# Designed miniproteins, single chains, continued (2): the designs that were tried, part 22

Each design is a single chain, and the fold is of that chain. pLDDT is the mean over its residues in the fold that is shown.

## One batch from the design tools (miniprotein)

Design m4739
Fold by ESMFold2-Fast:
Structure m4739 (fold): chain A 94 residues (1-94)
Amino acid sequence: GGEEYARKAGEAARRGDGEEAKRYSKLGAEAGRGGGLAGSEAGYAAERAGHAEAAREAAEGAAEGAKKGGREGAIGGTAGAVSAIGGAFQAGGE
């Protein structure tokens, strides 16, 4: 389910793969529930690995997915986007 997108977003962000981090964060936010945290997990992973760009791309994906995921996607995607931006800050991206 949605939790699988969160795992994949985090793995992509850890590698510095911003494109996949964005894609899975978007799919997670669209799925809602556990998938809404995909941007958050990607932001945290990017922060620990020092990949500010991957965290920023994950935030964009989560925000885009929230627009399509309805109420649950909007709540989860917004939380994910905020967390991913926080991860970018910690990784030295402002």
Scores: mean pLDDT 71

Design m4740
Fold by ESMFold2-Fast:
Structure m4740 (fold): chain A 90 residues (1-90)
Amino acid sequence: MEALREKIEEFARLLARHGMRLEREGLPVYEAERQIELLRERMREEGRLEEFEEQLAATRAAIAATGNVDPDLAKAAVEAAEKAVAEERA
């Protein structure tokens, strides 16, 4: 779980930065999705693909269950995770 948690925190930071950049630069979300695929490949090599997929699926299912299907909600969650990590590093 430690390695998976660390990867998720790093992933959350990357997504938060990418999300903000996407709004400012007007870049398509395709690049963020491609980064997810690359991270998935690395998790497969580490033998943690199953745990990663479960966490990702659970997060997406939670968003879908709220009925909002709002990318802003996902972005807010990622930004909150990034802030928590930044506080821990300080």
Scores: mean pLDDT 52

Design m4741
Fold by ESMFold2-Fast:
Structure m4741 (fold): chain A 100 residues (1-100)
Amino acid sequence: MEELKKKAEIAKDALERFKDTPIENVTDEQIDEIAEELAKKYGISKETAKEIIRRVLDRQKALEKAKELAENGDIEGVWELFERGEITPEEAIEYIKKAR
């Protein structure tokens, strides 16, 4: 459906806007500001934009955690992120291979 393609495009735009900000330093104020800009740009509600931003940030946090665990040789930790649905099977396999 068209809605899924639109959400993917918005998620990509949100990711680009946060690229220079460490995930830990992202504030609710920044999320609000970017959500308002995305809502205006894509003709969606601010709440829908916030939902998409939160999903993007949660996924980025999970990927950064997977990378850190892999760099420390914690393969079980990477696997636990996959079991919790925080990363994809392909992402889990990639990070586990890098830990070897």
Scores: mean pLDDT 77

Design m4742
Fold by ESMFold2-Fast:
Structure m4742 (fold): chain A 105 residues (1-105)
Amino acid sequence: MSVTLSGKLSVPVEKVIMVLWLREKEGEAPVFVASMDVKTGTQLYAEEYRGRVELSVDKATNTAYMTLTDLEPEDTATYFVRALVRTEEGIKTYTGEGTLVDVRK
């Protein structure tokens, strides 16, 4: 089983340095899942997601995507995207809407 999640970016993709995907479980702080450097396409993964995650961005729709494969009950969480953008005041972070992934046996 796999799922593809989308996060609409509030800024044009060409202004984004990096997209970060995070998960939040009830009663827990958000945890890093994966990141992508928008210019190079280089992806980094948390160890438990290595080999199961693929990230992409669509410049026409300003949307970031994460495909998560080999879903396990432990993957049940709300997932969301953060975009890091360079501005004249430094790097600003923009957070997208969360999507609940509910993995049932």
Scores: mean pLDDT 82

Design m4743
Fold by ESMFold2-Fast:
Structure m4743 (fold): chain A 82 residues (1-82)
Amino acid sequence: SKEELRKKADEHYKRGVEALEQGNYEEAAKHFKEAGDYYLQAGDLERAAEFYRMAASAAIKSGNVKEALEFGRKAVELEQQL
């Protein structure tokens, strides 16, 4: 259900925040991306875009410029559909 997908997204969001607090930016980017993917599956484009931007920010901090650009483009593409 969409509600179960949102709960999975929230779980990944919390794990991403924990990873940020530990300075594990690579793990944080992974969890924020997974949260975005679950919100996208749930049809929540606004939330999905928000989490892809968080994933991009974490990817920049981890030094992964390619992933950051990819996540940023996903966010912009979703925002254009709102």
Scores: mean pLDDT 89

Design m4744
Fold by ESMFold2-Fast:
Structure m4744 (fold): chain A 81 residues (1-81)
Amino acid sequence: SKKEEVEKLLDELIELAKNDERLSEEVKELLEKFKEAFKNNAGDNEFYIDLLKGLKTLIEQEEEPSEEIIEKIDEIIELLK
């Protein structure tokens, strides 16, 4: 299902974030909170897309933004559309 594909990509995204020493702890915490919100059905797909776009913007504003993390967020957004 699309939900299972999104959950798999979220797990991959969180793993990438944990292994990126340059990524801020604030962004890492927000990604973990996003995963919990998604698992708990805290909103609809539009809500999740808006949160992911916000996270992407924060990451793009960092000194050394990770293209791999940004691409993974974009993949998740496309699945939620």
Scores: mean pLDDT 82

Design m4745
Fold by ESMFold2-Fast:
Structure m4745 (fold): chain A 68 residues (1-68)
Amino acid sequence: GAAEEEAKLEAIRAEQLAGQTAGAAEARVGPASEASGEAIGRDSGIGVAKVGDKEYRYRRVGSTLSEI
């Protein structure tokens, strides 16, 4: 729902801001599945944002965030 989406976006923003100040963030490289058609590897990286007890995965390409 809308509240979940807002919380997810706020968690991503807070994670990025914390990274700027402390230099620590939850980030993982290596999607569980590369079947989406990308064969060049994981140069874009994947971030993980945690909201409550749920984890949301997103892919960063430049300044754009795209959930995988």
Scores: mean pLDDT 51

Design m4746
Fold by ESMFold2-Fast:
Structure m4746 (fold): chain A 65 residues (1-65)
Amino acid sequence: LREQRQQLLQQQMDLGAQILGLVTRILFDDSLSPDEKAALRARVDALAAQSAALDAQYQAILAQE
């Protein structure tokens, strides 16, 4: 259980780094078309959903402890 919490926190940090990179590109890359920006926002939404799923797993592990 403790090691599972460490694992989930590590995965959450990795996802956070990916989201930050994509958000930075969306904000500062003005060369992107509207369709390309929409595709990148969809990727951010997908990663945010993964982040929420990991948070739910983390909460479930805390409930076991």
Scores: mean pLDDT 79

Design m4747
Fold by ESMFold2-Fast:
Structure m4747 (fold): chain A 82 residues (1-82)
Amino acid sequence: SVEEQAEAVAEKLAEESKTNLEGVNELLDQVAKEASKILPPDVAKKAQELADKAKEAAEKGDLESFKKYVKELALLLAKALS
């Protein structure tokens, strides 16, 4: 399911953040910026907010919140692009 794929992405990025936090944060920023070029402004704004919250959670070492926000971002993008 889309939910299972979003969870898998969140878990993979959380694991990657343990060794490459800068790269994960750059990826989240890039995804939100690319989304803003093709998605409605309201959806693009929500994507950026979720990316920013995920980055803040990772910086604080809060991997539970990080996974939550990455999953929500992935689900938002999947629904908007379908």
Scores: mean pLDDT 85

Design m4748
Fold by ESMFold2-Fast:
Structure m4748 (fold): chain A 53 residues (1-53)
Amino acid sequence: SKENKIAVLLATVTVLEAGIDFDRDHNLLTDQELQAMQAQLAATRKTLADLQA
């Protein structure tokens, strides 16, 4: 359902934000991996916004 999809996307946003914040302190990701994660976060947020419209 749309509501379940929104819930999954919200959880995905939370996980990606936490991962980016963790990497800021620990420098585990390469610049390319960090950029890819940031791009995925942006795409997930857009999909979430489109579903909530």
Scores: mean pLDDT 85

Design m4749
Fold by ESMFold2-Fast:
Structure m4749 (fold): chain A 91 residues (1-91)
Amino acid sequence: MSPTLRELKELILELKRRDPSTVVTRDGMTLTITYTSSEENRDLVAQIGALAASDPRVTLQGDGNTLTLTFADTPENRAFLDEVVAEAARL
């Protein structure tokens, strides 16, 4: 896994660990994160957004309390999405 994908995974899982109400879902190559609009959650979401914006293989869209990340369809990105959703579901 690339350093950027590892860091994205850790930040997303940190958001879910700090706020279990956070919902992480996957549809194809799109990851949707729905979070409670707190100052702490906004800080973590800003970090996720900045990191995603630095990777040309990831398209970012923010909408209210929802962050949407669309990934290029590669085996590495599929494995990343599978891991993030599975690990978030365990939290």
Scores: mean pLDDT 82

Design m4750
Fold by ESMFold2-Fast:
Structure m4750 (fold): chain A 90 residues (1-90)
Amino acid sequence: DEKLKEMLEKIKKVVDKFLAGEISVEEMWKEIEKILNETYEEVKDDKEALEKLKELHDKILEVYYDYLEGKISEEEFAKRVLELIDEGLK
C-alpha cells in the first residue's frame, strides 16, 4: 500500500531527526502519533491497510511503553521504532 509506505518513510525521517539531535524524544513521539493518526484517516475505507496499520501501531505502542517504564533508553526507543519501520519497507 502506497499510503502505508509513505507513512513509514515519514516516521523514519522523524526518528532520524531525533537521532541527529534536532528534536526531543517528546517531539519525535508527537510527530509519530500525528503521522499515524493522519494515515488512519487516509486508509479508513481500506480494510486491509487499516488492519496492517493497527498491527504496526500496537507494536510501536509496546516500544513506547517500554520507554515510559524506563526499560529502554531514548536512543533504544528510536532504534526499535526504526527496526519496525525497516520491516514494513521490505
Scores: mean pLDDT 86

Design m4751
Fold by ESMFold2-Fast:
Structure m4751 (fold): chain A 107 residues (1-107)
Amino acid sequence: QDSRVIALALLKAEKELASDPSKGPEIFEELARLFESLGLTELAELARQAADALRLPDKGEAIAKLEQILKKLDDLIKKSDPTSLEYNAALGLRKLVQLGIEHLKSL
């Protein structure tokens, strides 16, 4: 099931991000490709935007862009059916973006 594939990918991403935060851009790009393959186009775009934000040389600008992505994810979660694949994927992506922000703030 697509829901199992997403759950496993998000869990793997969380573990990889915790072990090596410098791989954040690559992790978000892998999630974007997965979301795109499952027809989750808006989530794929937000994951790519998160990858791009983590590549910014200025930490403050990176955090600001990731916070904008969180707002867009919150709006998407609000509009999504709680039983949908999109809702669960958005919750997982939101958690990873928040972890990225927390990591940058710790630097």
Scores: mean pLDDT 87

Design m4752
Fold by ESMFold2-Fast:
Structure m4752 (fold): chain A 77 residues (1-77)
Amino acid sequence: HMLDVARALLTMGIALAKKEKDRQKAAEYVENLAVKLAKESGIPLEELKETVRDGLLEMGFSPEEAEEIIKRIEEKL
């Protein structure tokens, strides 16, 4: 299942990003990974948004900051 594979890869990437001490650099990594997965897998960003949002919140971003990062992902697609 392509969606399950993409979500697993995104979840692993978020786990790696959580170890990054630079919070903005960690967010940029997640942003770039989500864009890459959406473009290369053909999976709509809509299917990945929940995983991205949850991961950003776990990294200490506010809901407003998380939505702004998601908007940047949408603009890159």
Scores: mean pLDDT 79

Design m4753
Fold by ESMFold2-Fast:
Structure m4753 (fold): chain A 95 residues (1-95)
Amino acid sequence: MTPLKEFEEIDNLIKKGDLVAAFVKAVELIKKYGIDRTGSITLLATEMGFSINTKHLLEAAATVLTEGADKAIEYLQKYVKLSKETAEKIVAAAV
């Protein structure tokens, strides 16, 4: 099964400004397909025309699962340009 519907759900949540729900769905997607498929999933989202923010949330979701919450918070601050407070809130919702 392709993650097309999951990508659409994440992208729609980002467009609504619900980054907490978007990140929770990104973590669920990476868990469903496996951490080893993160690169393939991220590439597929990009090739299907989903936003750069969808890509970054998928990469941050993989980071929380492999390197932990602190590294995911750093990733969101550096690449998504979120404040520390916002990044902490988003990551806490998925752990």
Scores: mean pLDDT 83

Design m4754
Fold by ESMFold2-Fast:
Structure m4754 (fold): chain A 76 residues (1-76)
Amino acid sequence: LDALIERGAEEVEAAWKQGYEEMARALGRQAKRLAELTGRFQETGLAASEVLDQARGMSPEEAGELARKALREVAE
């Protein structure tokens, strides 16, 4: 789980440098993977939505850190 969360945050950060829509797609893919592993589909979907809303005003690095924190909270 930790490796998946770290890879997810890195992918979100890299995608955000390409634009918000790419970041949203990357976050969606990582959230789906985490939900499939944990069985927490609703909680993971809500966490991803909150990251998307907040990331619009953030740097790529800040968005990546927010994603890492949110995904880790769901997975524990």
Scores: mean pLDDT 76

Design m4755
Fold by ESMFold2-Fast:
Structure m4755 (fold): chain A 73 residues (1-73)
Amino acid sequence: MMSPEELEAEARRMKEAAREQIEKAREAAEAGNKKEAIEHALKAEALALVYGSLSGDSEGALELIKEAREAAE
């Protein structure tokens, strides 16, 4: 099993990766690239779910999912 320190580090990595995908989704949406925006948003949602599972921060995970969906619009 991962140590608490390893779980915290991995959760932070997943959260940062989710935020990066949200930014890419927003940039693609602003450029009119709907398919790319949706693809990045879906990746961000997947990363947010992994973050929630590792951290136990369900509220933070749901907020990242919401931001990902809004970024693709």
Scores: mean pLDDT 84

Design m4756
Fold by ESMFold2-Fast:
Structure m4756 (fold): chain A 85 residues (1-85)
Amino acid sequence: MTGPQAMSDAINRVQQARDQALKTAEDTGTKEAYLQAAKYVQQAGKDAADELLKTHQGGPSVLGVQSIQGIADGTVKELTEKANK
């Protein structure tokens, strides 16, 4: 697999985790569900970033990890804010 494909696949995995977590938490509607969804997305982001770095080393992978972390952190913040309402 090329570096750009590996990055795209990793980013897509985190985006899918985000979409699924948001939908599941919203459908459940409890504070605990939003907090569990936030933990799930945070873990999915870490797993995707770690896998990308172990499989593809170099500058492009660093940018991919930053994108993955940004998506995960943004989603965790959104879910945590919803949990506190």
Scores: mean pLDDT 79

Design m4757
Fold by ESMFold2-Fast:
Order: structure tokens, then C-alpha cells, then sequence
Structure m4757 (fold): chain A 104 residues (1-104)
């Protein structure tokens, strides 16, 4: 059963990277059907937050066009990005849980 959970989470991560939020929420709802513990939910949140952070980091590099940031300024930016990514990941899991409950 863990292989099916990993596959559903991988599909959700791929949908997020593609910008397809509806597909990401659907795949997350499938993953949540296979989750047995709250620790597994936290693992999913961490994986989604990492994918969102990587995507935003790439977008940020594109917009700042070669400006080398000082360590402190870069640190504050990375921290803000991490917080935003975790908040968005938790919101996606909340929406997936609501979808799962509605489709029972």
C-alpha cells in the first residue's frame, strides 16, 4: 500500500510543478485515502512545501537577474519563501481533505 501512497503524492507534486492546482488537490485526496497516521500527513506537507519552495526559488532567480544578494538578505528571503511554501502546502492538504469528505 505504501507504493500507492508514494505514487499519489508524486502525482500531486508533479501537478504542483506544472501549476495545475485542481489536479494537485485531486491527487492529494487520493493520497489522503491511503494515509494511516498524522506523521504521514506531515511528510506529505513537507514534500509539497519543498516542491513549492523549489518552484518559487526558480521564479525568484529569473526576476532578480544576476544580482548577488548579501548573505543576510538572501537568508531573510529564503525564510519568507519557506514560510509561504509551508502555508500553501497546508492549505492544499486542507482543500484535499474537504474534497475527500465531500466525495464520501
Amino acid sequence: ARAALEEAVARAVEALRAGDLEAAVRHLAEALRLVETEEEVQEIVNRLATALMDKRDAELLRTVDGAGEEGMERGVRVLALAVESVVEARELVRRARELLRAEE
Scores: mean pLDDT 73

Design m4758
Fold by ESMFold2-Fast:
Structure m4758 (fold): chain A 62 residues (1-62)
Amino acid sequence: GRLTQAAAEAAGRLAASLDEAELRALAKQPVSTLADRVAAAHPVTPGEAEAGAALFRASALS
């Protein structure tokens, strides 16, 4: 998916709502589960939710 400002905001909102252990546990889930959580944090399209999920995972696993 395309990474947009909305996708980045959604991923950031999700990350801010979790502690480090919760964030790492969620990052290990399938992309579909991550995309659903990103979409719940901020209104995004399905493609933006997938891009936000990828950003969230990359940030959590760094």
Scores: mean pLDDT 79

Design m4759
Fold by ESMFold2-Fast:
Structure m4759 (fold): chain A 72 residues (1-72)
Amino acid sequence: SEEVRAKALALYEEAEELVKKGLLTKEDVYELEEKAIKEAKEKYKDKSVEEMVLGTLEIFKKLIEEKVKEKL
């Protein structure tokens, strides 16, 4: 659970900085989070809650990186 909290904190802090820089909107962050949750639920449906949450954070990170590339 500590790994989950550390990764979540780091990722959301990165997302906040990207919003401050104008590379993402708050709405973008919300939509990408929801998309990551949906994709992780399908991919990790037979896995532990911790594995599903870690998978969600990994997918969310990749979606953020892709969205930022679209803005550049």
Scores: mean pLDDT 82

Design m4760
Fold by ESMFold2-Fast:
Structure m4760 (fold): chain A 84 residues (1-84)
Amino acid sequence: MADEIRAFAERVLARIDELIAKSKNPEIRKQLEEERKHIRETADRLLAAVEAGAPQSEIDRLLNEFIAEVIRAIGLAIEDELKK
């Protein structure tokens, strides 16, 4: 699980970096950069909990927080495309 979460997080971060590079809207680019930081922080917290053997309820909460940040980044990417 930890290796799968790490691999997924790194793929998400790489995609966000591509979105930041291609964005022509400086405000959306800044929001994507902030969201990249949140994704990294939530992924690191989730990985630490999994590796420490935290209760499943804690892991589920952190996983939901991580997924919410990824969804927010996707929303920003869609908004960027619609505002062209």
Scores: mean pLDDT 82

Design m4761
Fold by ESMFold2-Fast:
Structure m4761 (fold): chain A 72 residues (1-72)
Amino acid sequence: SQEQLDLEVQLALALIRAAVAEISYERTGSKEDYLNAAKAYREAADLARQLGMNDTAEIYEKKAKELEEKAK
């Protein structure tokens, strides 16, 4: 369906944003880059849940939490 395709595209874009932010924090150690990556993973988790990918969503939630802790 168009709805499912739209969610899949949004998930792919969120994961691209997460990957970009991860590359940035690996290079810089910036708190902002950790928080940007965490935000992207939380968005990916929400989209994964909407797609019924609950195990995948839990992985992204845990990744976001780890990045938020590193940003402290």
Scores: mean pLDDT 87

Design m4762
Fold by ESMFold2-Fast:
Structure m4762 (fold): chain A 68 residues (1-68)
Amino acid sequence: MEEVQALGRQAKAAYERGLEGDVAALEEAIRLFREAARKLESLGYHTAALVARAEAERAEQLLREARR
């Protein structure tokens, strides 16, 4: 559980750097949120996994906009 929480914190930190214009940080946030979602799903925390997937999708949308 702590490992998943650490992934979530790292993903949020990367997402915040992405909002400041770091495109590579957005890519890292997407990767970390997806990894956290997979681990949460395997542990049976379906609601938390759904939230992590939604955060990854939001970061993907921002990445697409940053590349426009």
Scores: mean pLDDT 81

Design m4763
Fold by ESMFold2-Fast:
Structure m4763 (fold): chain A 65 residues (1-65)
Amino acid sequence: KLLEELRKAIEERDFVKAGELLEQLQSKPGLSPEEKEEIAVLKRVVKDLLQNPGWSYEEALKRSS
């Protein structure tokens, strides 16, 4: 699933792949409000990790929640 691949890419700090997966997910029709919220959280996590390269995935996720 694209959301699982996105989380894995973020954890691996493959932000190029994460950006591509975010674009694909955001362009997908029929997303639920819950799916849109998860995508928004993960988008913030990517932004926070790019600005704070010393942060862990868990630290960025806590800030985005």
Scores: mean pLDDT 78

Design m4764
Fold by ESMFold2-Fast:
Structure m4764 (fold): chain A 55 residues (1-55)
Amino acid sequence: SKDQQIAEAEAQKQDSLAYVDKLAQQQNLSDEQRQQYKQAVQDSADGTIKSIEDS
């Protein structure tokens, strides 16, 4: 169902954001670099969710 696909996409978004935080910690990334990566993840995920909603 659409609701299930949206839920899965939202879960993947959260996992990706958590992964960025782990990489930032491991690689000692700047706060600016971390925020840029998180924004890219959010934009990509939100686009996917919107595509599912609009289908």
Scores: mean pLDDT 86

Design m4765
Fold by ESMFold2-Fast:
Structure m4765 (fold): chain A 75 residues (1-75)
Amino acid sequence: ASDEQARRTGELAGELARAGKMTDEAAMAAAVSVASGRVTSGQRAIIEKGTGVPVPSDDGEGALEAVERARERHL
């Protein structure tokens, strides 16, 4: 991935850790999968529990929408 993709992934990991009280490792793994479009069922479940928003399979946009909705609640 590019440096820009890495930066985006890091920001997403930070938001997920803050919103869901995830460990840094779990948040980073989930963010990497979202950024690459390869979200596993387990990672989707973690994101859904952390953000409270359903994440569609293999859809980084759905996970980003979850983070954006959580940000409206002051992430």
Scores: mean pLDDT 58

Design m4766
Fold by ESMFold2-Fast:
Structure m4766 (fold): chain A 100 residues (1-100)
Amino acid sequence: MEFTEKQKKIMEEIIEEAGKLLKELAESGKYTPKEQAKKVFEFALNKATEAYEKGEISLEAANALIKIVKEAAEELINNPAMTPEEITELMKKKLKEYLK
């Protein structure tokens, strides 16, 4: 699947912002892993939708981002001992595999 370098960069930026949000939510001590997962997923859904509506990424790229973050959020719920850094690396790994 062929994506432009601009689309790849935007996808990587959204994943990095999602990871930063997850770290902030975890460090706050106010949210359960399930609540953290929900907030990060909603953030990524909004960012992917906005990028698609602005014509910055394709619908296929937006759907891939949503799927990657959803799968990482589900992993956090199933393995709540995972750090924000480990979840962020999982999202980055999934994105790299998708872009092959």
Scores: mean pLDDT 84

Design m4767
Fold by ESMFold2-Fast:
Structure m4767 (fold): chain A 70 residues (1-70)
Amino acid sequence: VPELRRRMEELGREVAGLDTERRNLRTQASNSTDPNVRTNLENRVNGVTGRRDGLADEFGRVADEYRRAE
């Protein structure tokens, strides 16, 4: 089932991209001396985390489907 494998690779790349974005936002928040900027960056980290977790859940579902298709 090459379609499921390609979907897993696609989701994996998207999750990795969001993990990188989240790490960059955390670094910016830690380096910020402005409390308002820090709070806004922390809120963005929470948003990225939610999106990342959603994609990770989808990856798990596709991985289970791929395993069952074997």
Scores: mean pLDDT 82

Design m4768
Fold by ESMFold2-Fast:
Structure m4768 (fold): chain A 100 residues (1-100)
Amino acid sequence: AISASISPKEASVKVGENLTVNVTITGDEAGEFTVKVTATMVSGEKAEQLSTSKKATVAPGDTVTVTVGPFKYAGKFIVSVTVFRDGKLVGGDRATVTVT
């Protein structure tokens, strides 16, 4: 089984800034994975969703650094990490970011 873990679990950034997260991929195999990070506003006066995808060749326990942004609107966001292999979802995790 493959799992993903995101760090930090909680972050604060300002409008116009980026969020950088570290995604640790664990499992029994090395290979090429697509790491998608999506920040979705769950509380705020505007709807905003930001998404970035990165392909990485990783060994078990490797960390992939992904940057998402810039944020246009203040609010509370859920940051979802989804990890794909050959177009199939194999792992994921979540964090939160507060944009002020």
Scores: mean pLDDT 84

Design m4769
Fold by ESMFold2-Fast:
Structure m4769 (fold): chain A 89 residues (1-89)
Amino acid sequence: MARVLGVLVDPAASGLSGEEIRDRAIAVAEAAKAAGVEFEVLVVYTSEEARPTAEALAERLRALGVPARVARVKDAEEGLALALERQAA
């Protein structure tokens, strides 16, 4: 079994820069690894402007050995629903 964690990343909704979002997601991934749990990160975004940041974040996480996926959603509510589905599994 694996603990699946979702990270909703949307610069338009969060007010954070792409770099800040990347660093925060990497910190979350590091904390989960330190806790000794297996997990997957789901990076979501709502605008095309955020796509490069989401892709770079997922690529960086995969380079660190953390499974990561990228998904475009219509709004923050859809992103939260996807993250909750992942956590429920």
Scores: mean pLDDT 66

Design m4770
Fold by ESMFold2-Fast:
Structure m4770 (fold): chain A 94 residues (1-94)
Amino acid sequence: SSEEAKEIIELMKKKAEEISEGKVPYEEGMTLGEAIYRILEHEVGEEEAFKLTRELLLEGLEVKKKYGQKEAVEYMFEKAKKIVEEYREKKEEE
């Protein structure tokens, strides 16, 4: 529905801004995959971001089938956040 779509867009905007610390702005019309890719690309580079985004989209599709669209979006952003935090920590150690 239009109401659900609006809630999903607001969720994506909020999560993208939080995880990227404002470095990756959410743009109107940006897909879920594009938002995840841009967040990851900023920290892990293009090649790894592409692979990880694809893997998360496949996992998110399974979550969507079982729990719904909002739960899939939340799952994917939570996983992206963990990846970003892990890569930031690794950069500080090496």
Scores: mean pLDDT 80

Design m4771
Fold by ESMFold2-Fast:
Structure m4771 (fold): chain A 62 residues (1-62)
Amino acid sequence: MTTEEALRETFRRARRERLTPARLYLGLLILGGDEEAAKKIVEEAKKEGLEELTLEQALEYL
C-alpha cells in the first residue's frame, strides 16, 4: 500500500472528514504508510495551527 492509499484508507475507516494529526500518524503507521511522510504531515499541520486535517490537506503535505 502506498502512503497516499494508506491516507485515503485511514479516513475511509474512521468515517470522518477530519482527523487530528496524531490520529492520522497512527492510522498511517498501522496501514504500512511511510513514517517520515506521516511525521511531515504532523509537522506541517502544527506549523499551520491545525487541530484537524481533511484528506485533501493531508495529501497536500505528503
Scores: mean pLDDT 82

Design m4772
Fold by ESMFold2-Fast:
Structure m4772 (fold): chain A 94 residues (1-94)
Amino acid sequence: MTSELIEELEKWAEENPDASVDELLEKYIEAILKFAEENNPAVAEKIKEIVASETDPAKIALESEYLVREALRPPSEAERAAAEKAKAEILAEV
């Protein structure tokens, strides 16, 4: 999964040896966004918000990678219970 994104980026870098670091980061962001759109549309939407608000490609890449890693990490039972409790409390106040 993440290794496939790295492999695609490495292949693109080999085909584009004159590419700047910023261009490599933009390609990495595109690959992460595509992966997120295919696997978790909610994470893809958050990445689009980061791209719209942040101008530094390195920060966009770092934040996008973090969101994908967190989305792929299985939530603990405690995290799931906390999320369900928060949802129930919000619904109870409305």
Scores: mean pLDDT 69

Design m4773
Fold by ESMFold2-Fast:
Structure m4773 (fold): chain A 61 residues (1-61)
Amino acid sequence: SEESAYRLALIVAMEELKKDPNASVDEIAEKAVRSLEEKGVKVSRETALRAAKDAVAYLNK
């Protein structure tokens, strides 16, 4: 489901942001798409971008 893909993308985005706190939203989204594709999970770039933006907002509370 798209919700399942979003949750997985959010987890990956948070992990990538912890590794590189200066990464852009676009870079985080691209890494999430590639990481999930390697695991056989299809996620749209739009969903990955939303997850990346939410990860940045969550950590910058």
Scores: mean pLDDT 81

